Designed miniproteins, single chains, continued (2). Designs and how they scored, part 5

Each design is a single chain, and the fold is of that chain. pLDDT is the mean over its residues in the fold that is shown.

## One batch from the design tools (miniprotein)

Design m4142
Fold by ESMFold2-Fast:
Structure m4142 (fold): chain A 101 residues (1-101)
Amino acid sequence: SEGIEALKKKADDTVAKAQALTDKIPSFAPATTNIRELADLAVQYVGFAPLFDDVAAMVAETDALYKQDEAQGKEAGARLEAQARAYLEEANRAKQLSDER
């Protein structure tokens, strides 16, 4: 559907932006991996799309902040890493509970 195709494009664009941020903030590499996994889950399971949408917005904010001030961008990147990890853990727990039913 058009909605799934738009989500896939948003996922690809967000992962590419996160990867570009990793080149500037090497400690951000784990966040990029978690963002990719969350994006893949959102594409497969519509219930996870809101979690991915939040992370995509945080990726855009981190990129914008980094362009204005490197220190603010790095601080935003650390918050994004923590949130992406938390959301991925939440999504994986929800998926596991669904699979156990």
Scores: mean pLDDT 82

Design m4143
Fold by ESMFold2-Fast:
Structure m4143 (fold): chain A 67 residues (1-67)
Amino acid sequence: MQTVTVTLDGRPVATFTVESEEDLQKALPALAAAFERALGVSVTVTETLDANGRKRVEVDLSGLPRP
């Protein structure tokens, strides 16, 4: 069981717990879809590890609409 922090533009926005890496991998597409729907832009979801070995998921805003 591992706690995962979700960040958006470097800010923590959500935290959830997964039992395994496979559960996390299954959650990532749903997280991306939810953020894309909420923000109206494409996002990239990346896994990282902090200094304590805890999983962190970073949501990067890619494809922001521009004139």
Scores: mean pLDDT 71

Design m4144
Fold by ESMFold2-Fast:
Structure m4144 (fold): chain A 100 residues (1-100)
Amino acid sequence: MDPEVKERLKAALDEFFDEVLKKIKSPEAKQILREFRERVLQAIDEAESPEELYKRVKEIIDETLKRLDASNVTPDEKKLIKEALEKVRLGLENVLEYYK
C-alpha cells in the first residue's frame, strides 16, 4: 500500500478521533474509542494492501462493537461511538473504491 495514502489516512483519523473524543464524557467510553484508534492506526502501518487494511479494520470494528455492547457506557455514548465506527468504515470504503 502507498506510504503517502497511509500517512493521509492516519492524519484524517487523528483529526476525526480528536473531534469525537471531545463529545464523549465517560472514561470507559473514551478508553474504548482510544483503543479502537490505536488498533486502526496499527492496522494502517502493518497492512500491505487496501484489501488487507479493510479486512483488519472491519474485524477491529466488530470486536469494538462487542466490547461496547458489554460495557456500562450510556446508550447515547454507545450511539456516538457506533456512528464514529461506521464513519471510519465508510471512509475506508471510499479509499478502496478509488483504487478499484
Scores: mean pLDDT 83

Design m4145
Fold by ESMFold2-Fast:
Structure m4145 (fold): chain A 80 residues (1-80)
Amino acid sequence: EVTISATINGTEVTASGTTGADAASDLGSALKSSGLANYGEAAESAGDVLKDSGASAASGASALADGLKQAGASSASSSV
């Protein structure tokens, strides 16, 4: 399983999946539901790309976490 988490303005959002694509899609939905639509859209887009490319869970999750940090998340991490 892959777990991805992000903390933005003191709000921690965590999602898990069997693949990096599943975890990214769940994270996107959770972020949108928490009022962080811009971050949620980015996570969903990354999930779609990972699903289409067949990227490994580890590499996809790490790339998403790094992208969230660059976009301004206080922290973002992944574990496989």
Scores: mean pLDDT 68

Design m4146
Fold by ESMFold2-Fast:
Structure m4146 (fold): chain A 94 residues (1-94)
Amino acid sequence: APVMFEKAEITVTVIDENGKQIHYHEVLYNVTEEEALERAKELGKEKVPNGTLSAELRGRIVIDGEERVVVFLEYVDENGKQVATVAILGTEKP
């Protein structure tokens, strides 16, 4: 069965040539984990069109006593330098 999120918080962090970080936030409601991941990858492509997905990590964390699903994406340039990260913080439906 697909994992359903009541809320998925997506944060895209773009790192420029000077190491400056720019943050973009989007919140999705009542989505599957797959739908949240698809949107996160779309946002990554929009913000760093020349970036390549280099890593995808999934885990669970506890924040203020509440368990969350975390998916972390890393994007690199042609030289393997990190140019963006995307984090999904998902609150599962009970």
Scores: mean pLDDT 88

Design m4147
Fold by ESMFold2-Fast:
Structure m4147 (fold): chain A 68 residues (1-68)
Amino acid sequence: MEELKEEIEKLIYEKFLKDAPLDPESVRQRAKELADALASTYTEEQLKKVIELLKKNKSPEEIADELD
């Protein structure tokens, strides 16, 4: 679980937040919060699917639709 959370955090940062007009600490905190929220909501198998979809450049909305 922790390893999956770390990978999701890194992907969220790389795909969505690295160009945000925020300080680096705020960007990292936001990515961590989003990864923690996903890990508390979904199973390990669903989190692996989230990682796969993030690597394919799917939006958060598209990922949510895929998990329904």
Scores: mean pLDDT 73

Design m4148
Fold by ESMFold2-Fast:
Structure m4148 (fold): chain A 83 residues (1-83)
Amino acid sequence: SKEEEMKKVEEAIKKRDTKTLLELLKNSKYIEVRVKAAKALILMNDEEGINYILEESKSKEVIEQLLKISGNPEWLKKAKEKL
């Protein structure tokens, strides 16, 4: 369920489990879960997660999290190019 996956995101954040967060970002069918996982990876400065968002993600909602959260000018430029 969405609620179970949201709890998984929260537990992964607490444990700094970036592998689980990246898996949820890539594979969850729930946009709310993918967005929350993306926010967590951005806040944790997880290079693999950020690279996935910039290079592989096709979700506008996920890419927009870089614009809302990150102050990094290089990431902001790349994210804007994808939108």
Scores: mean pLDDT 83

Design m4149
Fold by ESMFold2-Fast:
Order: C-alpha cells, then structure tokens, then sequence
Structure m4149 (fold): chain A 109 residues (1-109)
C-alpha cells in the first residue's frame, strides 16, 4: 500500500464525512451513502476503494487506530491525529443519523 501523509488522510476523511452527511440528509440509506462516499473519495484522491474505505471507517470510529494503521501502512499516532482533526465532522454524521431515527420514531408514535 502507498504510504499516506497525515494531511492527505485528513483531506480524504473530511471529504468522505461531508459527502456521507449530505447523502444521509438527502434520504440516502446509511449503507448506500457510505458506499457512494467511499467511491467518490477513491476517485477524487486516486486511491483504491479499500484505502478510501479504511480511512473513512477509521474516521467514523468503526475501525481501531491500530488496525487502520496496519492496513494503511502508517503509524497509529497518524490515524489518531486524523480522527481527532475530523471529530466535528463525525459528530455531524452521528447527528444526521440521530435526526433520521428520531423522525422515524415520531412518525411511528
């Protein structure tokens, strides 16, 4: 795997999380939104879908810093720094999902 800089990984994570938030707010399913965000990040940054997926999954906290570091060929401190940098964008994704769940629950009541 090509060695990624912290700056490049941060840019990829930011783009992926922004796309994911927008798609979820537009009514795309979380699964489809994630798959589309992975494809668009991979295309824009000229990386494989596996690399884009690893970066986005790490940014979402769905993959440990250690595992992401092993898969990306970077240090755990680099992965941790990227996740900290994009934490506000991850909170926006969580908020979009919570708003959708709340709306479904309100409609079911």
Amino acid sequence: MERLSQARMTEMAEEGLRLLTELIRQGVSVVDAREQAIREVAERFGVSEEVAQTVLMAALGLLSDRRAAELLGVSQSTVSAVRRAVAPLREEVDRAIEERIRRIAEEAA
Scores: mean pLDDT 83

Design m4150
Fold by ESMFold2-Fast:
Structure m4150 (fold): chain A 69 residues (1-69)
Amino acid sequence: GVEEAKLNLEKLKTEGDRAVAEAQAIDPEKGAEMRAQKEKDISTAEENLKKAQEEDRAGGERVRALLDA
């Protein structure tokens, strides 16, 4: 659901930042590569979160319509 997608995005940001920092400290070129991968992963996770939020809203509206009869 939405909360799971939020947790996944937060995890990717935190772990990605750490991975980039560790790679950057050893090899700046590898750090740049890791940063580019992190940006792609975060972009995908943000799209997944947006879809989860839209699905949650649509589900809630449908349930309300059934109960408000």
Scores: mean pLDDT 77

Design m4151
Fold by ESMFold2-Fast:
Structure m4151 (fold): chain A 85 residues (1-85)
Amino acid sequence: SRLEQLLQEFQARVDELTARLPSMSPEEIGRAVTELSRYYVDVVDQLLSDPSLSPEEQQEGIRRLTELWDRFLRTAQAELQRLAE
C-alpha cells in the first residue's frame, strides 16, 4: 500500500542517517535532524491528505512514523552528548 511504501522509505532514510551518525560532526548531525524533520512533516501531510486512507489508518501511520522519528532523535542526541564530552 502507499502507507507501507511511505513508512518503508522513511525507515530506510532513518537507517541510512543512523548508520552515518558516528562519523558526523555536530553541524552535520544538526543538518541531518533538520532534513529528517522536514521529511517527517512531508510524510505526515501526505498521509493526512490521502482520501483513500481511513482516519484509523492515518493515525496508525502517523504513530509508526513518529516512533521512527523519536528513535532517530534519541540516537542523534546521544551522539551529540558523546561529542560534547
Scores: mean pLDDT 87

Design m4152
Fold by ESMFold2-Fast:
Structure m4152 (fold): chain A 89 residues (1-89)
Amino acid sequence: NKDIVKQILEELKKILDDAAKNGKKITSEDRELMGEAIELAKKGTKEAQEEAKKLLEELKKRLDANPEKVDKEAIDILKLSLDNALEQI
């Protein structure tokens, strides 16, 4: 189920791109949610996929509620972490 894992990680990457475009700040709590979603995605089971999608929805809501200026450096670092996770799959 590498395709499922890639789909989840690509969705997360899109969330980060949208955050950067909309001037959203990534908090430590947002980074924790991302880490959990990545770990669940790597697990590659249907149950883990469903849990990862729920975390992505929570992340989207948190970013929508946070109008603060985007931390581009933090977003770029998180994108690199996602790219590394995709390479491991």
Scores: mean pLDDT 69

Design m4153
Fold by ESMFold2-Fast:
Formats: sequence, structure tokens, C-alpha cells
Structure m4153 (fold): chain A 67 residues (1-67)
Amino acid sequence: MLEEEIEKKIEEIQKNAFTDPLKARKIAMEVLTELGRRVREDPSLVPLTAKVVKKIQEIIKELKEKG
């Protein structure tokens, strides 16, 4: 997954967080699952993907606190 694609997905998650929290959470979980598979295949991606994973997890946490 390219950095630009990840950034776009993060924007979609944030936009949906206020209009459709369930959809936002679903998109976030899909991205986390994909990044997990990528890291398992290529551990050299760990430092790059770790920052993105943390951002997505923070968004999921915010959705739980608001709901």
C-alpha cells in the first residue's frame, strides 16, 4: 500500500467518523488488516507502517470514546 493511498484512507476514516462511525471503523479495520499482512510478508516495512497503524488505532479509540 502506497503512502498516498494510506493518507487518502485516513481522510475517509476521519470524514466518516462524524457522519457514519460504523463505516469509519470498518474502513480502519480493513486498512489495519492489510498493513498487518504486508508487514508479515516484508518486515522492512515495519517502521513506515507502524506510524500509520498508530494513527488509525487512535482514530478507532476516539470513535469508541465518542460513541
Scores: mean pLDDT 73

Design m4154
Fold by ESMFold2-Fast:
Structure m4154 (fold): chain A 99 residues (1-99)
Amino acid sequence: SLEQEKAAVETALSLLASLTQDPEETARAVAAAMRELLDRFGVDSLTLEITITVAEGESIDILKETAEAVAALPGVEVLRVEIDEKKKSVTLTLRYTRP
């Protein structure tokens, strides 16, 4: 189902984000994955929940920089931001529309 495919990609995006220490590289990877989702589902807009986790050895500050970089992407409208300092993660609920 569409919902199962969406959940699989959201999981992949969260794992991908956790493997990087660079906010700009993470934002580019998220943008590429969101574009692939639009193409795969044949839609021009999707609502997504993305969780970004700090790579080992990184500070919580990189989560804020990464969230801001993702929010600044063309076509992104941020609906909700939740920061979990204990888990060293940020969860973004956003709408992505084809630029």
Scores: mean pLDDT 72

Design m4155
Fold by ESMFold2-Fast:
Order: structure tokens, then C-alpha cells, then sequence
Structure m4155 (fold): chain A 97 residues (1-97)
């Protein structure tokens, strides 16, 4: 329904912001990027019963890829947090097979 479409739009919004942080290459955005990743994960968890599993898995993997790209510009602590979240998201995607 319209609520599902609104939640999908929010996930896409977080993805667009994450791409922006990568393009800026500014490590000051890493804490906000972590918040955007956590929000996207929660939204995808809420969407998973309403969408095709392969589409949800693709979205988890896309967010995980962006987290790994952000880890390259992060502090060592931020990079560890980003890689840990990426591993979790990839595991969630694999569970949807």
C-alpha cells in the first residue's frame, strides 16, 4: 500500500545520502552515515514481509557495499563499526534466499 511505498522512499533517501558522503570523502560525515545505515536496516527489516525477498536482499547488500566504501575514509574505530554493520547486512541478505 501507500505506507510500503513511503518506507521504500525512506530507504532510497538514506542510500542517496550515503552516496553523497562517499563522494564528499569527508570523515566528519561517518557518524551521520552510521545513523543512516541503522535507519535503513530497520526500515528494510520492517519491509521484508511485504516485498519480494530477492529485492530486499539486494537492498541490504547495496547498503552493506556503501558501508564498506565509507570505511575506506573513516577513522579506524569508524571503519570497524561500518564493516561490522556491513557483515550483519550481508548475513540478513543471505537469510532471505
Amino acid sequence: GSEVSELVAKVVGHIIRLVGYILDRDPRHVPQALADIEAAEKLLDELSPFLDPEDVARMYRRVAELARQLAEIASPEGAKQLRTVADRLEKRADELE
Scores: mean pLDDT 88

Design m4156
Fold by ESMFold2-Fast:
Structure m4156 (fold): chain A 110 residues (1-110)
Amino acid sequence: AAAERERARELFAQAKALFDQSLQYRFQGDQEKADALTAQGNRLLSESYRALARAYALEGDEETAAFYLELSRLNAEIADAVAAGDRKRARELAIRLTSLSLRRIGEELE
C-alpha cells in the first residue's frame, strides 16, 4: 500500500511537469509538441491512478479502488484521443472526468 502510494505520487509529479511543458509549447504555437506532451502526461496520470487504485484494493477499500480505476481508464482514453488529434473526443472525455470528480466531491461534502 505505501509503495503503491509513493509510486502514484511520483507518476503524478511527472505528469504535472509534462502538462506544464505542454502549456508552454501551446503558448508558443507548437501544437504538435503540446499535444504529444499532453498525451504523455495523461498516460502517466492514468498509471498514477492505477497505482493508487491498487493501494486502496490492498487495504480492502474496493469502492475507492474502483473509482480510481475509472479515473485511470478515462485518462488513458484522453491520452489516445489527444495522440490521434481527436480534439472533440478528448473534450467529451474531459467533461466526463470532471463530472465523475464533482460527483465524488459532492458525496464527500454530504
Scores: mean pLDDT 84

Design m4157
Fold by ESMFold2-Fast:
Structure m4157 (fold): chain A 91 residues (1-91)
Amino acid sequence: MVVEAARKLEEAARRVAELARRIREGDLSALAELLEAAREGDEAAKVIAPVMAEIASAPTLTPEQKEVLELVKRALEHIAEAARYFEELEA
């Protein structure tokens, strides 16, 4: 189900953010887990991509499409957080 794929994307993104935080704190052993979580997120995103195209072109959204959109927004927030942790490593 598409909502389950969106939930998996949000979960993977949340894990990427937490693992990126651990790497910033000096736990480099988290890198392999981070790459695996990113791969799982990419697989989920490929399932969601057609639905996001439908959402972008839809005049009104179904309740399921609204749930998918909210989960995708949360996933993007987690990815932005992970990016900030990597910026701190490069500073």
Scores: mean pLDDT 82

Design m4158
Fold by ESMFold2-Fast:
Structure m4158 (fold): chain A 60 residues (1-60)
Amino acid sequence: SVDDIQRRRDAMVRTRDIVQRSLQRNIQQNSPQDSIDRTQSLYDRITSGISRLDDQIRSM
């Protein structure tokens, strides 16, 4: 249902916010570039997942 997809989307948005804060901390602390890149990749993957769920809702 749309409500189930919306709940999954909301959960992904919350996870993305956590990842974004981790990314900001890694940058501020001058973490190794590999760590920054991994966190950025995770952020991008979650963002893509949210976009796919948005497309599903729009198509229903």
Scores: mean pLDDT 86

Design m4159
Fold by ESMFold2-Fast:
Structure m4159 (fold): chain A 83 residues (1-83)
Amino acid sequence: MKELIEQARALIDKILAQIKALDAQVAANPDSDPAAVRQQVIRLTAEALRWIGIEFGLTHSKDERFRELEIENAKRLLEEEKK
């Protein structure tokens, strides 16, 4: 359980760093495709929010069924992140 919470927090930090890097890239090169960058930021923001939800559920939920579901969701998202 604690290891999944730590992995979720590490992924949140990684995603936030990726968003910051994309913002810096757009600031450095205003001629870059704003639509493509916007789509990446939207995707990363949604992914970060999902991981924040998982982390919150794992740390604060006393419902075993909800924790089991969030563990499964975390494993699925970790596999998707590798692609």
Scores: mean pLDDT 73

Design m4160
Fold by ESMFold2-Fast:
Structure m4160 (fold): chain A 96 residues (1-96)
Amino acid sequence: DIDKKKIIKDTAKSIMDYGKKAGDKLSEDKQKKVQDDITDNIMKGNGDKASQIAYDSFPISSSTVLDIVSDAYSAKDDVDKMKKVKDKAKQETKKA
């Protein structure tokens, strides 16, 4: 589903924005790769792999990022629930 992939990708982008604001510095190329890898693994139902990528990529903000990735994986089949996860990531970015 195109809308499902889009909202998951938008949520992964919000996770990237949070990690950067919280102090995890990633190059633009690495940011694109991590965003795509998290999106792809959530889409494929590989929650453990998505969490591992998040843990390895966000050492400073890992606790909050892992919480958001877990919520996103649980919401992967519900677009409205995924929108709430995206909004949660945006709110965490404002607090950081």
Scores: mean pLDDT 82

Design m4161
Fold by ESMFold2-Fast:
Structure m4161 (fold): chain A 69 residues (1-69)
Amino acid sequence: MSKILSKFSEEEKKIIVDVAKEEFGATDRTSLISKVLFFRDEFTKKVNEKLGKKIGAVTQLNIVAEALG
């Protein structure tokens, strides 16, 4: 659901998606599962460090899933 996406700036969404793509190699739903979900704690930590705020893992994963299709 896109209910939370409108609360984030384009810059914040780009940072979250770029971490998933560039740091973890997520390019589609399969690589999202294999490369991001298996490393969920590391992914969440990396994103929160780059954004300078704490966002829940479910919210971060929803942003990446919406961006990847």
Scores: mean pLDDT 71

Design m4162
Fold by ESMFold2-Fast:
Structure m4162 (fold): chain A 84 residues (1-84)
Amino acid sequence: SMKEKLEHEIHLAMSYMMASLLRKETSKEILELLDKLKDDKEAVEKISELLLDYLRKAPSLNEKEQEEAEKKLIEEAKKIVEEA
């Protein structure tokens, strides 16, 4: 349906936007994963949720905590790719 197509396009657009806000190394890895999964609605939705959860926490984290959280983000995103 048009609604499902729009929801997918919104999640995809938000995921690319959110990924661009990450540290350079993390951003590159997440963008590469999104490029592989762009047609997988469920995988894109899961990645968008991971990105949003991280970005909600990021302003309260110091540099080391952000680096650790982004490493976990990459690991979780890779698991989504493996199960796609």
Scores: mean pLDDT 84

Design m4163
Fold by ESMFold2-Fast:
Structure m4163 (fold): chain A 73 residues (1-73)
Amino acid sequence: SRELEATKLAVRALGLLTEAELHIRQGDLEAARRAIEEARRLIRELEKLLGKDDPVVKALRRRVEELEAELER
């Protein structure tokens, strides 16, 4: 099921972004960057399944941008 595949991708991406936030808070910026990069790849796959205007895709992309902004400080 495409719905089940999309759910698995969304859950995995959210988990990676949560890990990235924790790594940033701990000062492990390299681990944070790796987690964000992996999340971006999963979000691209999710976008192909759900479309770029899907609320879940938009929320995950916004979270990536927020975390990337924290890494550039």
Scores: mean pLDDT 88

Design m4164
Fold by ESMFold2-Fast:
Structure m4164 (fold): chain A 77 residues (1-77)
Amino acid sequence: DQAARDAAIRAAKEQVLKNIRELAKKLEEALGKEKAKKLLEEAAEETRREAEASENPAEREVLEEAAEELEKLAKEL
């Protein structure tokens, strides 16, 4: 069932983005803005490369959105 798979991918994507936002806050609290920014930038670059290497369209979509959120959070620090 494609609809069920699409719903599962959307739910996974929402959870990944929520986890990334929470991680960014914890990193800033624990390490300060400069170190948190560097780690988020490095994570974004790594995630972007993983997205490009993925042959699974659903995985690629999740990783691309995760990389974009990491890049956004790094810029906001």
Scores: mean pLDDT 83

Design m4165
Fold by ESMFold2-Fast:
Structure m4165 (fold): chain A 72 residues (1-72)
Amino acid sequence: AADVEAAEAKLPAQVAALKAQGLTEEAELGGRAVQAGIDMAREGLPLEEQQARNEAVLAELRPKAEALLAKK
């Protein structure tokens, strides 16, 4: 499916846009979150497992994202 390829194609542009704004840490964090989603789609995980993986990734990244937002 072209959906994963579309997400991959958008990721470099989104990361570059954030870095151009001086948001390098946010770009790396956001890139990790999007890449995790792409990896799950490529693995062909069942929906229930994808939801569990998404929740785990968000739980890991949420404190870092909140720290960045609170800092800036």
Scores: mean pLDDT 71

Design m4166
Fold by ESMFold2-Fast:
Structure m4166 (fold): chain A 93 residues (1-93)
Amino acid sequence: SMAEEEERALREALEHVGEAQRLFAEGRYDEAFEHVEEAVRTLLSLERPSDRSLELARQLIEEARQIAEELGNEKWLERLRELEEELERKEEE
């Protein structure tokens, strides 16, 4: 069911978030950003994401964008902007 798919997506996204937090603390930024992207993409791949899933995706993008800006990481700023545009489309549906 869609509800079961969403619960699995949220669980998977939270596992990626935990790994990203560990990698950021270790200064392994590229790997940390990859886990943030995987978490966001998992949530946005849902056919009808809930407000909870969209809110989590928005928070993850915003926090990662702030880190990428502080680091001057242009590659990840571009990737995060693409994810933000996808999120905005899902929020309007």
Scores: mean pLDDT 87

Design m4167
Fold by ESMFold2-Fast:
Structure m4167 (fold): chain A 69 residues (1-69)
Amino acid sequence: AAAREQLAAEVEAYARTFPDLSDEDIQRLAQLVRDGATPEEIGAFAAEIAGPLTGKRMKAVVERLRARL
Protein backbone atom coordinates (compact mmCIF):
# COMPACT_ATOMS: atom_id res chain seq x y z
CA ALA A 1 0.00 0.00 0.00
CA ALA A 2 2.62 2.58 1.06
CA ALA A 3 5.01 1.57 -1.74
CA ARG A 4 2.21 1.77 -4.33
CA GLU A 5 1.11 5.19 -3.07
CA GLN A 6 4.73 6.39 -3.34
CA LEU A 7 4.92 5.04 -6.91
CA ALA A 8 1.64 6.82 -7.75
CA ALA A 9 3.00 10.12 -6.38
CA GLU A 10 6.24 9.80 -8.41
CA VAL A 11 4.33 8.92 -11.61
CA GLU A 12 2.02 11.91 -10.97
CA ALA A 13 5.03 14.25 -10.57
CA TYR A 14 6.57 12.97 -13.83
CA ALA A 15 3.24 13.21 -15.69
CA ARG A 16 3.05 16.92 -14.73
CA THR A 17 6.15 17.53 -16.91
CA PHE A 18 4.02 16.78 -20.04
CA PRO A 19 2.09 19.85 -21.31
CA ASP A 20 -0.46 17.64 -23.16
CA LEU A 21 -1.69 15.98 -19.92
CA SER A 22 -4.40 17.74 -17.91
CA ASP A 23 -4.56 17.49 -14.10
CA GLU A 24 -7.56 15.12 -14.48
CA ASP A 25 -5.54 12.88 -16.85
CA ILE A 26 -2.62 12.91 -14.40
CA GLN A 27 -4.95 11.89 -11.53
CA ARG A 28 -6.33 9.04 -13.70
CA LEU A 29 -2.76 7.83 -14.33
CA ALA A 30 -2.01 7.99 -10.59
CA GLN A 31 -5.21 6.01 -9.87
CA LEU A 32 -4.17 3.32 -12.39
CA VAL A 33 -0.88 2.95 -10.46
CA ARG A 34 -2.79 2.66 -7.14
CA ASP A 35 -5.05 0.00 -8.72
CA GLY A 36 -1.97 -2.06 -9.72
CA ALA A 37 -1.99 -1.43 -13.47
CA THR A 38 1.08 -2.67 -15.40
CA PRO A 39 3.59 -0.26 -17.03
CA GLU A 40 2.12 -1.38 -20.39
CA GLU A 41 -1.43 -0.43 -19.32
CA ILE A 42 -0.29 2.94 -17.89
CA GLY A 43 1.71 3.68 -21.06
CA ALA A 44 -1.24 2.72 -23.28
CA PHE A 45 -3.55 5.08 -21.36
CA ALA A 46 -1.04 7.97 -21.67
CA ALA A 47 -0.69 7.21 -25.41
CA GLU A 48 -4.49 7.46 -25.91
CA ILE A 49 -4.51 10.92 -24.30
CA ALA A 50 -1.22 12.51 -25.45
CA GLY A 51 0.16 10.26 -28.21
CA PRO A 52 2.61 7.37 -28.61
CA LEU A 53 5.79 9.23 -27.54
CA THR A 54 4.23 10.30 -24.20
CA GLY A 55 2.92 6.73 -23.75
CA LYS A 56 6.40 5.26 -24.39
CA ARG A 57 8.04 7.72 -21.96
CA MET A 58 5.42 7.08 -19.26
CA LYS A 59 5.82 3.28 -19.59
CA ALA A 60 9.63 3.59 -19.29
CA VAL A 61 9.38 5.77 -16.14
CA VAL A 62 6.87 3.41 -14.46
CA GLU A 63 9.17 0.43 -15.25
CA ARG A 64 12.19 2.26 -13.74
CA LEU A 65 10.29 3.39 -10.62
CA ARG A 66 8.84 -0.10 -9.99
CA ALA A 67 12.35 -1.62 -10.32
CA ARG A 68 13.56 0.72 -7.52
CA LEU A 69 10.83 -0.32 -5.07
Scores: mean pLDDT 80

Design m4168
Fold by ESMFold2-Fast:
Structure m4168 (fold): chain A 62 residues (1-62)
Amino acid sequence: MVKLEFEVLGHKVVATVEGDKITIEIEGELTPEQYKIAVEKAKQFAELAKLLKEVEELLKKL
């Protein structure tokens, strides 16, 4: 499980990764365009965090 907290366009974003599930929570009301950007960034960060954990373990074994 990985939980990331960051800020996009002045709004707090929380991305939680549990196995194959990614949950994204955004604080406050966003315009549809801002919401799209925040969700995309949150998803990218969550996937990167998951990948880094797996890659780091693999690299240490190599």
Scores: mean pLDDT 72

Design m4169
Fold by ESMFold2-Fast:
Structure m4169 (fold): chain A 65 residues (1-65)
Amino acid sequence: SIVPVHLSDFSEEQLEKLREFLKKLKNLWPSAEEIEELAKEIGASEGAVTVAIGALRAEEFKKNS
């Protein structure tokens, strides 16, 4: 079972870094190395970062639909 990660569980600074990272990727999925580096930078687990990236992309898709 995947523990549910909510975007509100992240700080404002962590969310800004996540959004900047996704903008840099230009709609590509990040590599495992990029996820690891981002997780270290924001002080989160790789699993939490992976789930957050999926959630943020789903949110952006809904806004553009």
Scores: mean pLDDT 73

Design m4170
Fold by ESMFold2-Fast:
Structure m4170 (fold): chain A 65 residues (1-65)
Amino acid sequence: SLNEQTAEEVRRLLLEAGVPEERAQQTADELLQGGKSLGGFSEEERQRIVTVVRQALEETRQRRA
């Protein structure tokens, strides 16, 4: 599904940015589950997640054109 594809791209972008794989996987899982443990993230981490998701969606949109 598009949500699964977006989560995979988010994980990949985080890994490319030097985020540890375990943390990148956690972020992708939170995204897929609607952020049920998003309260465990700091304000900065929440903003970073939003930015990375926005980038992943934009990349996907450009590739589908």
Scores: mean pLDDT 65

Design m4171
Fold by ESMFold2-Fast:
Parts: sequence; structure tokens; C-alpha cells
Structure m4171 (fold): chain A 60 residues (1-60)
Amino acid sequence: ALAAYRAGFEAFGQGDLDTARAHFEEALRLDPTFRAARQALAMVLEGLGEHARAAELRAL
């Protein structure tokens, strides 16, 4: 989980939102309680225009 989360932040820092999304989704698949990964994924989804899905993740 943590390794995927770090990879997601690296991709996000480079502006690769699709790669960042994939890494944060993997982090949550490995640990569904990983709040930081859920919040990071919500931010990436906002950047991709997926506002409804981002709001859904923040409600959890």
C-alpha cells in the first residue's frame, strides 16, 4: 500500500494524473482504510474532471 502511495505522489508531481490515479487505486485495493490514499485519489479525480467520484470517496 505505502509503496503504491509513494509512486502515486511521484506521478502526480510530474503531472501524470492517469498514472497517479492507477497507483492510488492500487494503494486502496491493498488497504481500503488508507485515508491518505483515498484523499489523494479524490484530488486526482477532481483534476481529471471526475467530480462525482471524488465526492463519493470523500464521503467515506
Scores: mean pLDDT 78

Design m4172
Fold by ESMFold2-Fast:
Structure m4172 (fold): chain A 100 residues (1-100)
Amino acid sequence: MEEVELEVTEADGTVHRGKGQLLTSTNPVTGERVALVMGVLEDGNGVIAVIPNLVEGEWNPVTVTIYPAENPEEALVYSGRALVDREKRKVTIELEKEVP
């Protein structure tokens, strides 16, 4: 597990910052890397992001669950894209649309 800075951008361009933990796992047969990011934004909202096929330094498809601090039961799921920069210890997420 690795501590990372989080930056989450909504479709309207609103930017939320926070901190989290990055966990990566590699499939030993295929070489595919999965990334899990768990963190908290400065507004208190929780974030869980899953990148099923991670390529570091590139934009990857991501599924993001946002847990509102005041009502965690109103969790919202988004599809988007994520950029993992390990040298900078930063994960940047751009939310595209809410998933039904």
Scores: mean pLDDT 84

Design m4173
Fold by ESMFold2-Fast:
Formats: C-alpha cells, structure tokens, sequence
Structure m4173 (fold): chain A 100 residues (1-100)
C-alpha cells in the first residue's frame, strides 16, 4: 500500500527530528474511514479534521505527536458530503485515545 509506506517513511523522518507535511490531495475512494483509523492506530497518529479551501471540502490530517511536538505527516481533502458529522467525530475521538 503506497499510502501506508509513505506514512511510515514520513513518521521515521519525524522521529529523526525532520519536519515535513506529506500531501495527498484526495482521499482515495477505496480508502475507508475504518482504514484511516487503522493507519492512525498502526503508526500512532492523531487524526484531526478541519474546513478546507471551499465550504464543500474538509481536510483530514494525520499528525505525529512526540514530547509536545505535533508534526503533520499527511493531508487528505474530501467532500464534506462524503461522511456524516458523527462519523468524523467518532474517528477524531478514536485517535485522541491513542495519545498517551
């Protein structure tokens, strides 16, 4: 999976103290919220969702958190109509439970 490999590489760079944001402009149709949740769990990443450049778009970040430092590794854009507000809330809250 090119997405998982790219995220793993970006996380290793972040652990080495390198800064960077990895952009993937759209969430692939085959990439479900369950798979995004599993990627966050596998790599110990925080999921956040914010407004995109248009009112019809949302942005999801996968963020590496270490010793108070937050480094965005991936940014996905998707239509706000693709998921319900409850589905978005559930995935964000799930990722918060991964922080220790």
Amino acid sequence: DPVAETIAQARRAAEAGQRGVLYRTDVPEELTLEQLRDLALEHGLLITVSGGPTPEELVLHLTYVDDGHMIALAEFRFPASRYTPQEIQDIVLFSLELLK
Scores: mean pLDDT 70

Design m4174
Fold by ESMFold2-Fast:
Structure m4174 (fold): chain A 63 residues (1-63)
Amino acid sequence: SDRARVGAEAILAAAEAGNLEAALALARQMLALGLHPETARRIAAAAEAGNLEGVLREARRLL
């Protein structure tokens, strides 16, 4: 969906800027909206662990 794509692009942009806090907040929003729940959960877990590379890898799967 267009909303899922916009969310994924926003997460990727935040992660590329090194902003894991923003990436986590965006991933949690995707989970709350039911958008790509497995991938959004993995992004949130990576962000909570401080794993920037993991956030980038999982976010790119949505694009």
Scores: mean pLDDT 84

Design m4175
Fold by ESMFold2-Fast:
Structure m4175 (fold): chain A 85 residues (1-85)
Amino acid sequence: EFQKEVDEGVALLALSVLYVLTVKRGIPVTEEDVRLAKRAVDTIKATGNEEALKLAVDYIRAIADHPATSPELAEELRKLAEEYA
């Protein structure tokens, strides 16, 4: 389905951008970025693509584990990853 493919691609792209900014460039995620990550992973889960969901969870875990991420936001992201793993 065209809409599901577009939604999945956009959601995965959003998570990949957050991953690059935080993990590769050390730019900390904001509360708005965490809300975006929650919406993105929910969208990916709804498509039923297990490979995309695994990649999304891997991105979220990497962001949560990066030193630039605050402890509070790291805990939210880890809980999110566990929920969707």
Scores: mean pLDDT 83

Design m4176
Fold by ESMFold2-Fast:
Structure m4176 (fold): chain A 104 residues (1-104)
Amino acid sequence: MEAIEAVPVFPGLYYFHGRTADGAELVGLQLEPGHGAGGAAGLSADGVPVSGTVTVAGDAATLRRIADFLSTEAGFRVVEETEDTVVLSRTFRGQEVSLTLRLA
């Protein structure tokens, strides 16, 4: 899977855009917990959560906000955290989904 860009639209709203290795488009939108808390999975292909890497445009605070949203509201567990990278995991329909967030 190719890395995708995560672009903050405004506080509490993030847009993810990229492509899979086979050229399929990956898009996602994350909202504040008040809008669909625990709903969205961060990275998806046609609404299905997928494993991959998301390149986060912005600073460490933006990276942490996205990671915190995914871990508190989207059912992800933080597996690893460094200054520029957060690795998250969740189970979806009995399968593990791994998401890596990385600063650009």
Scores: mean pLDDT 59

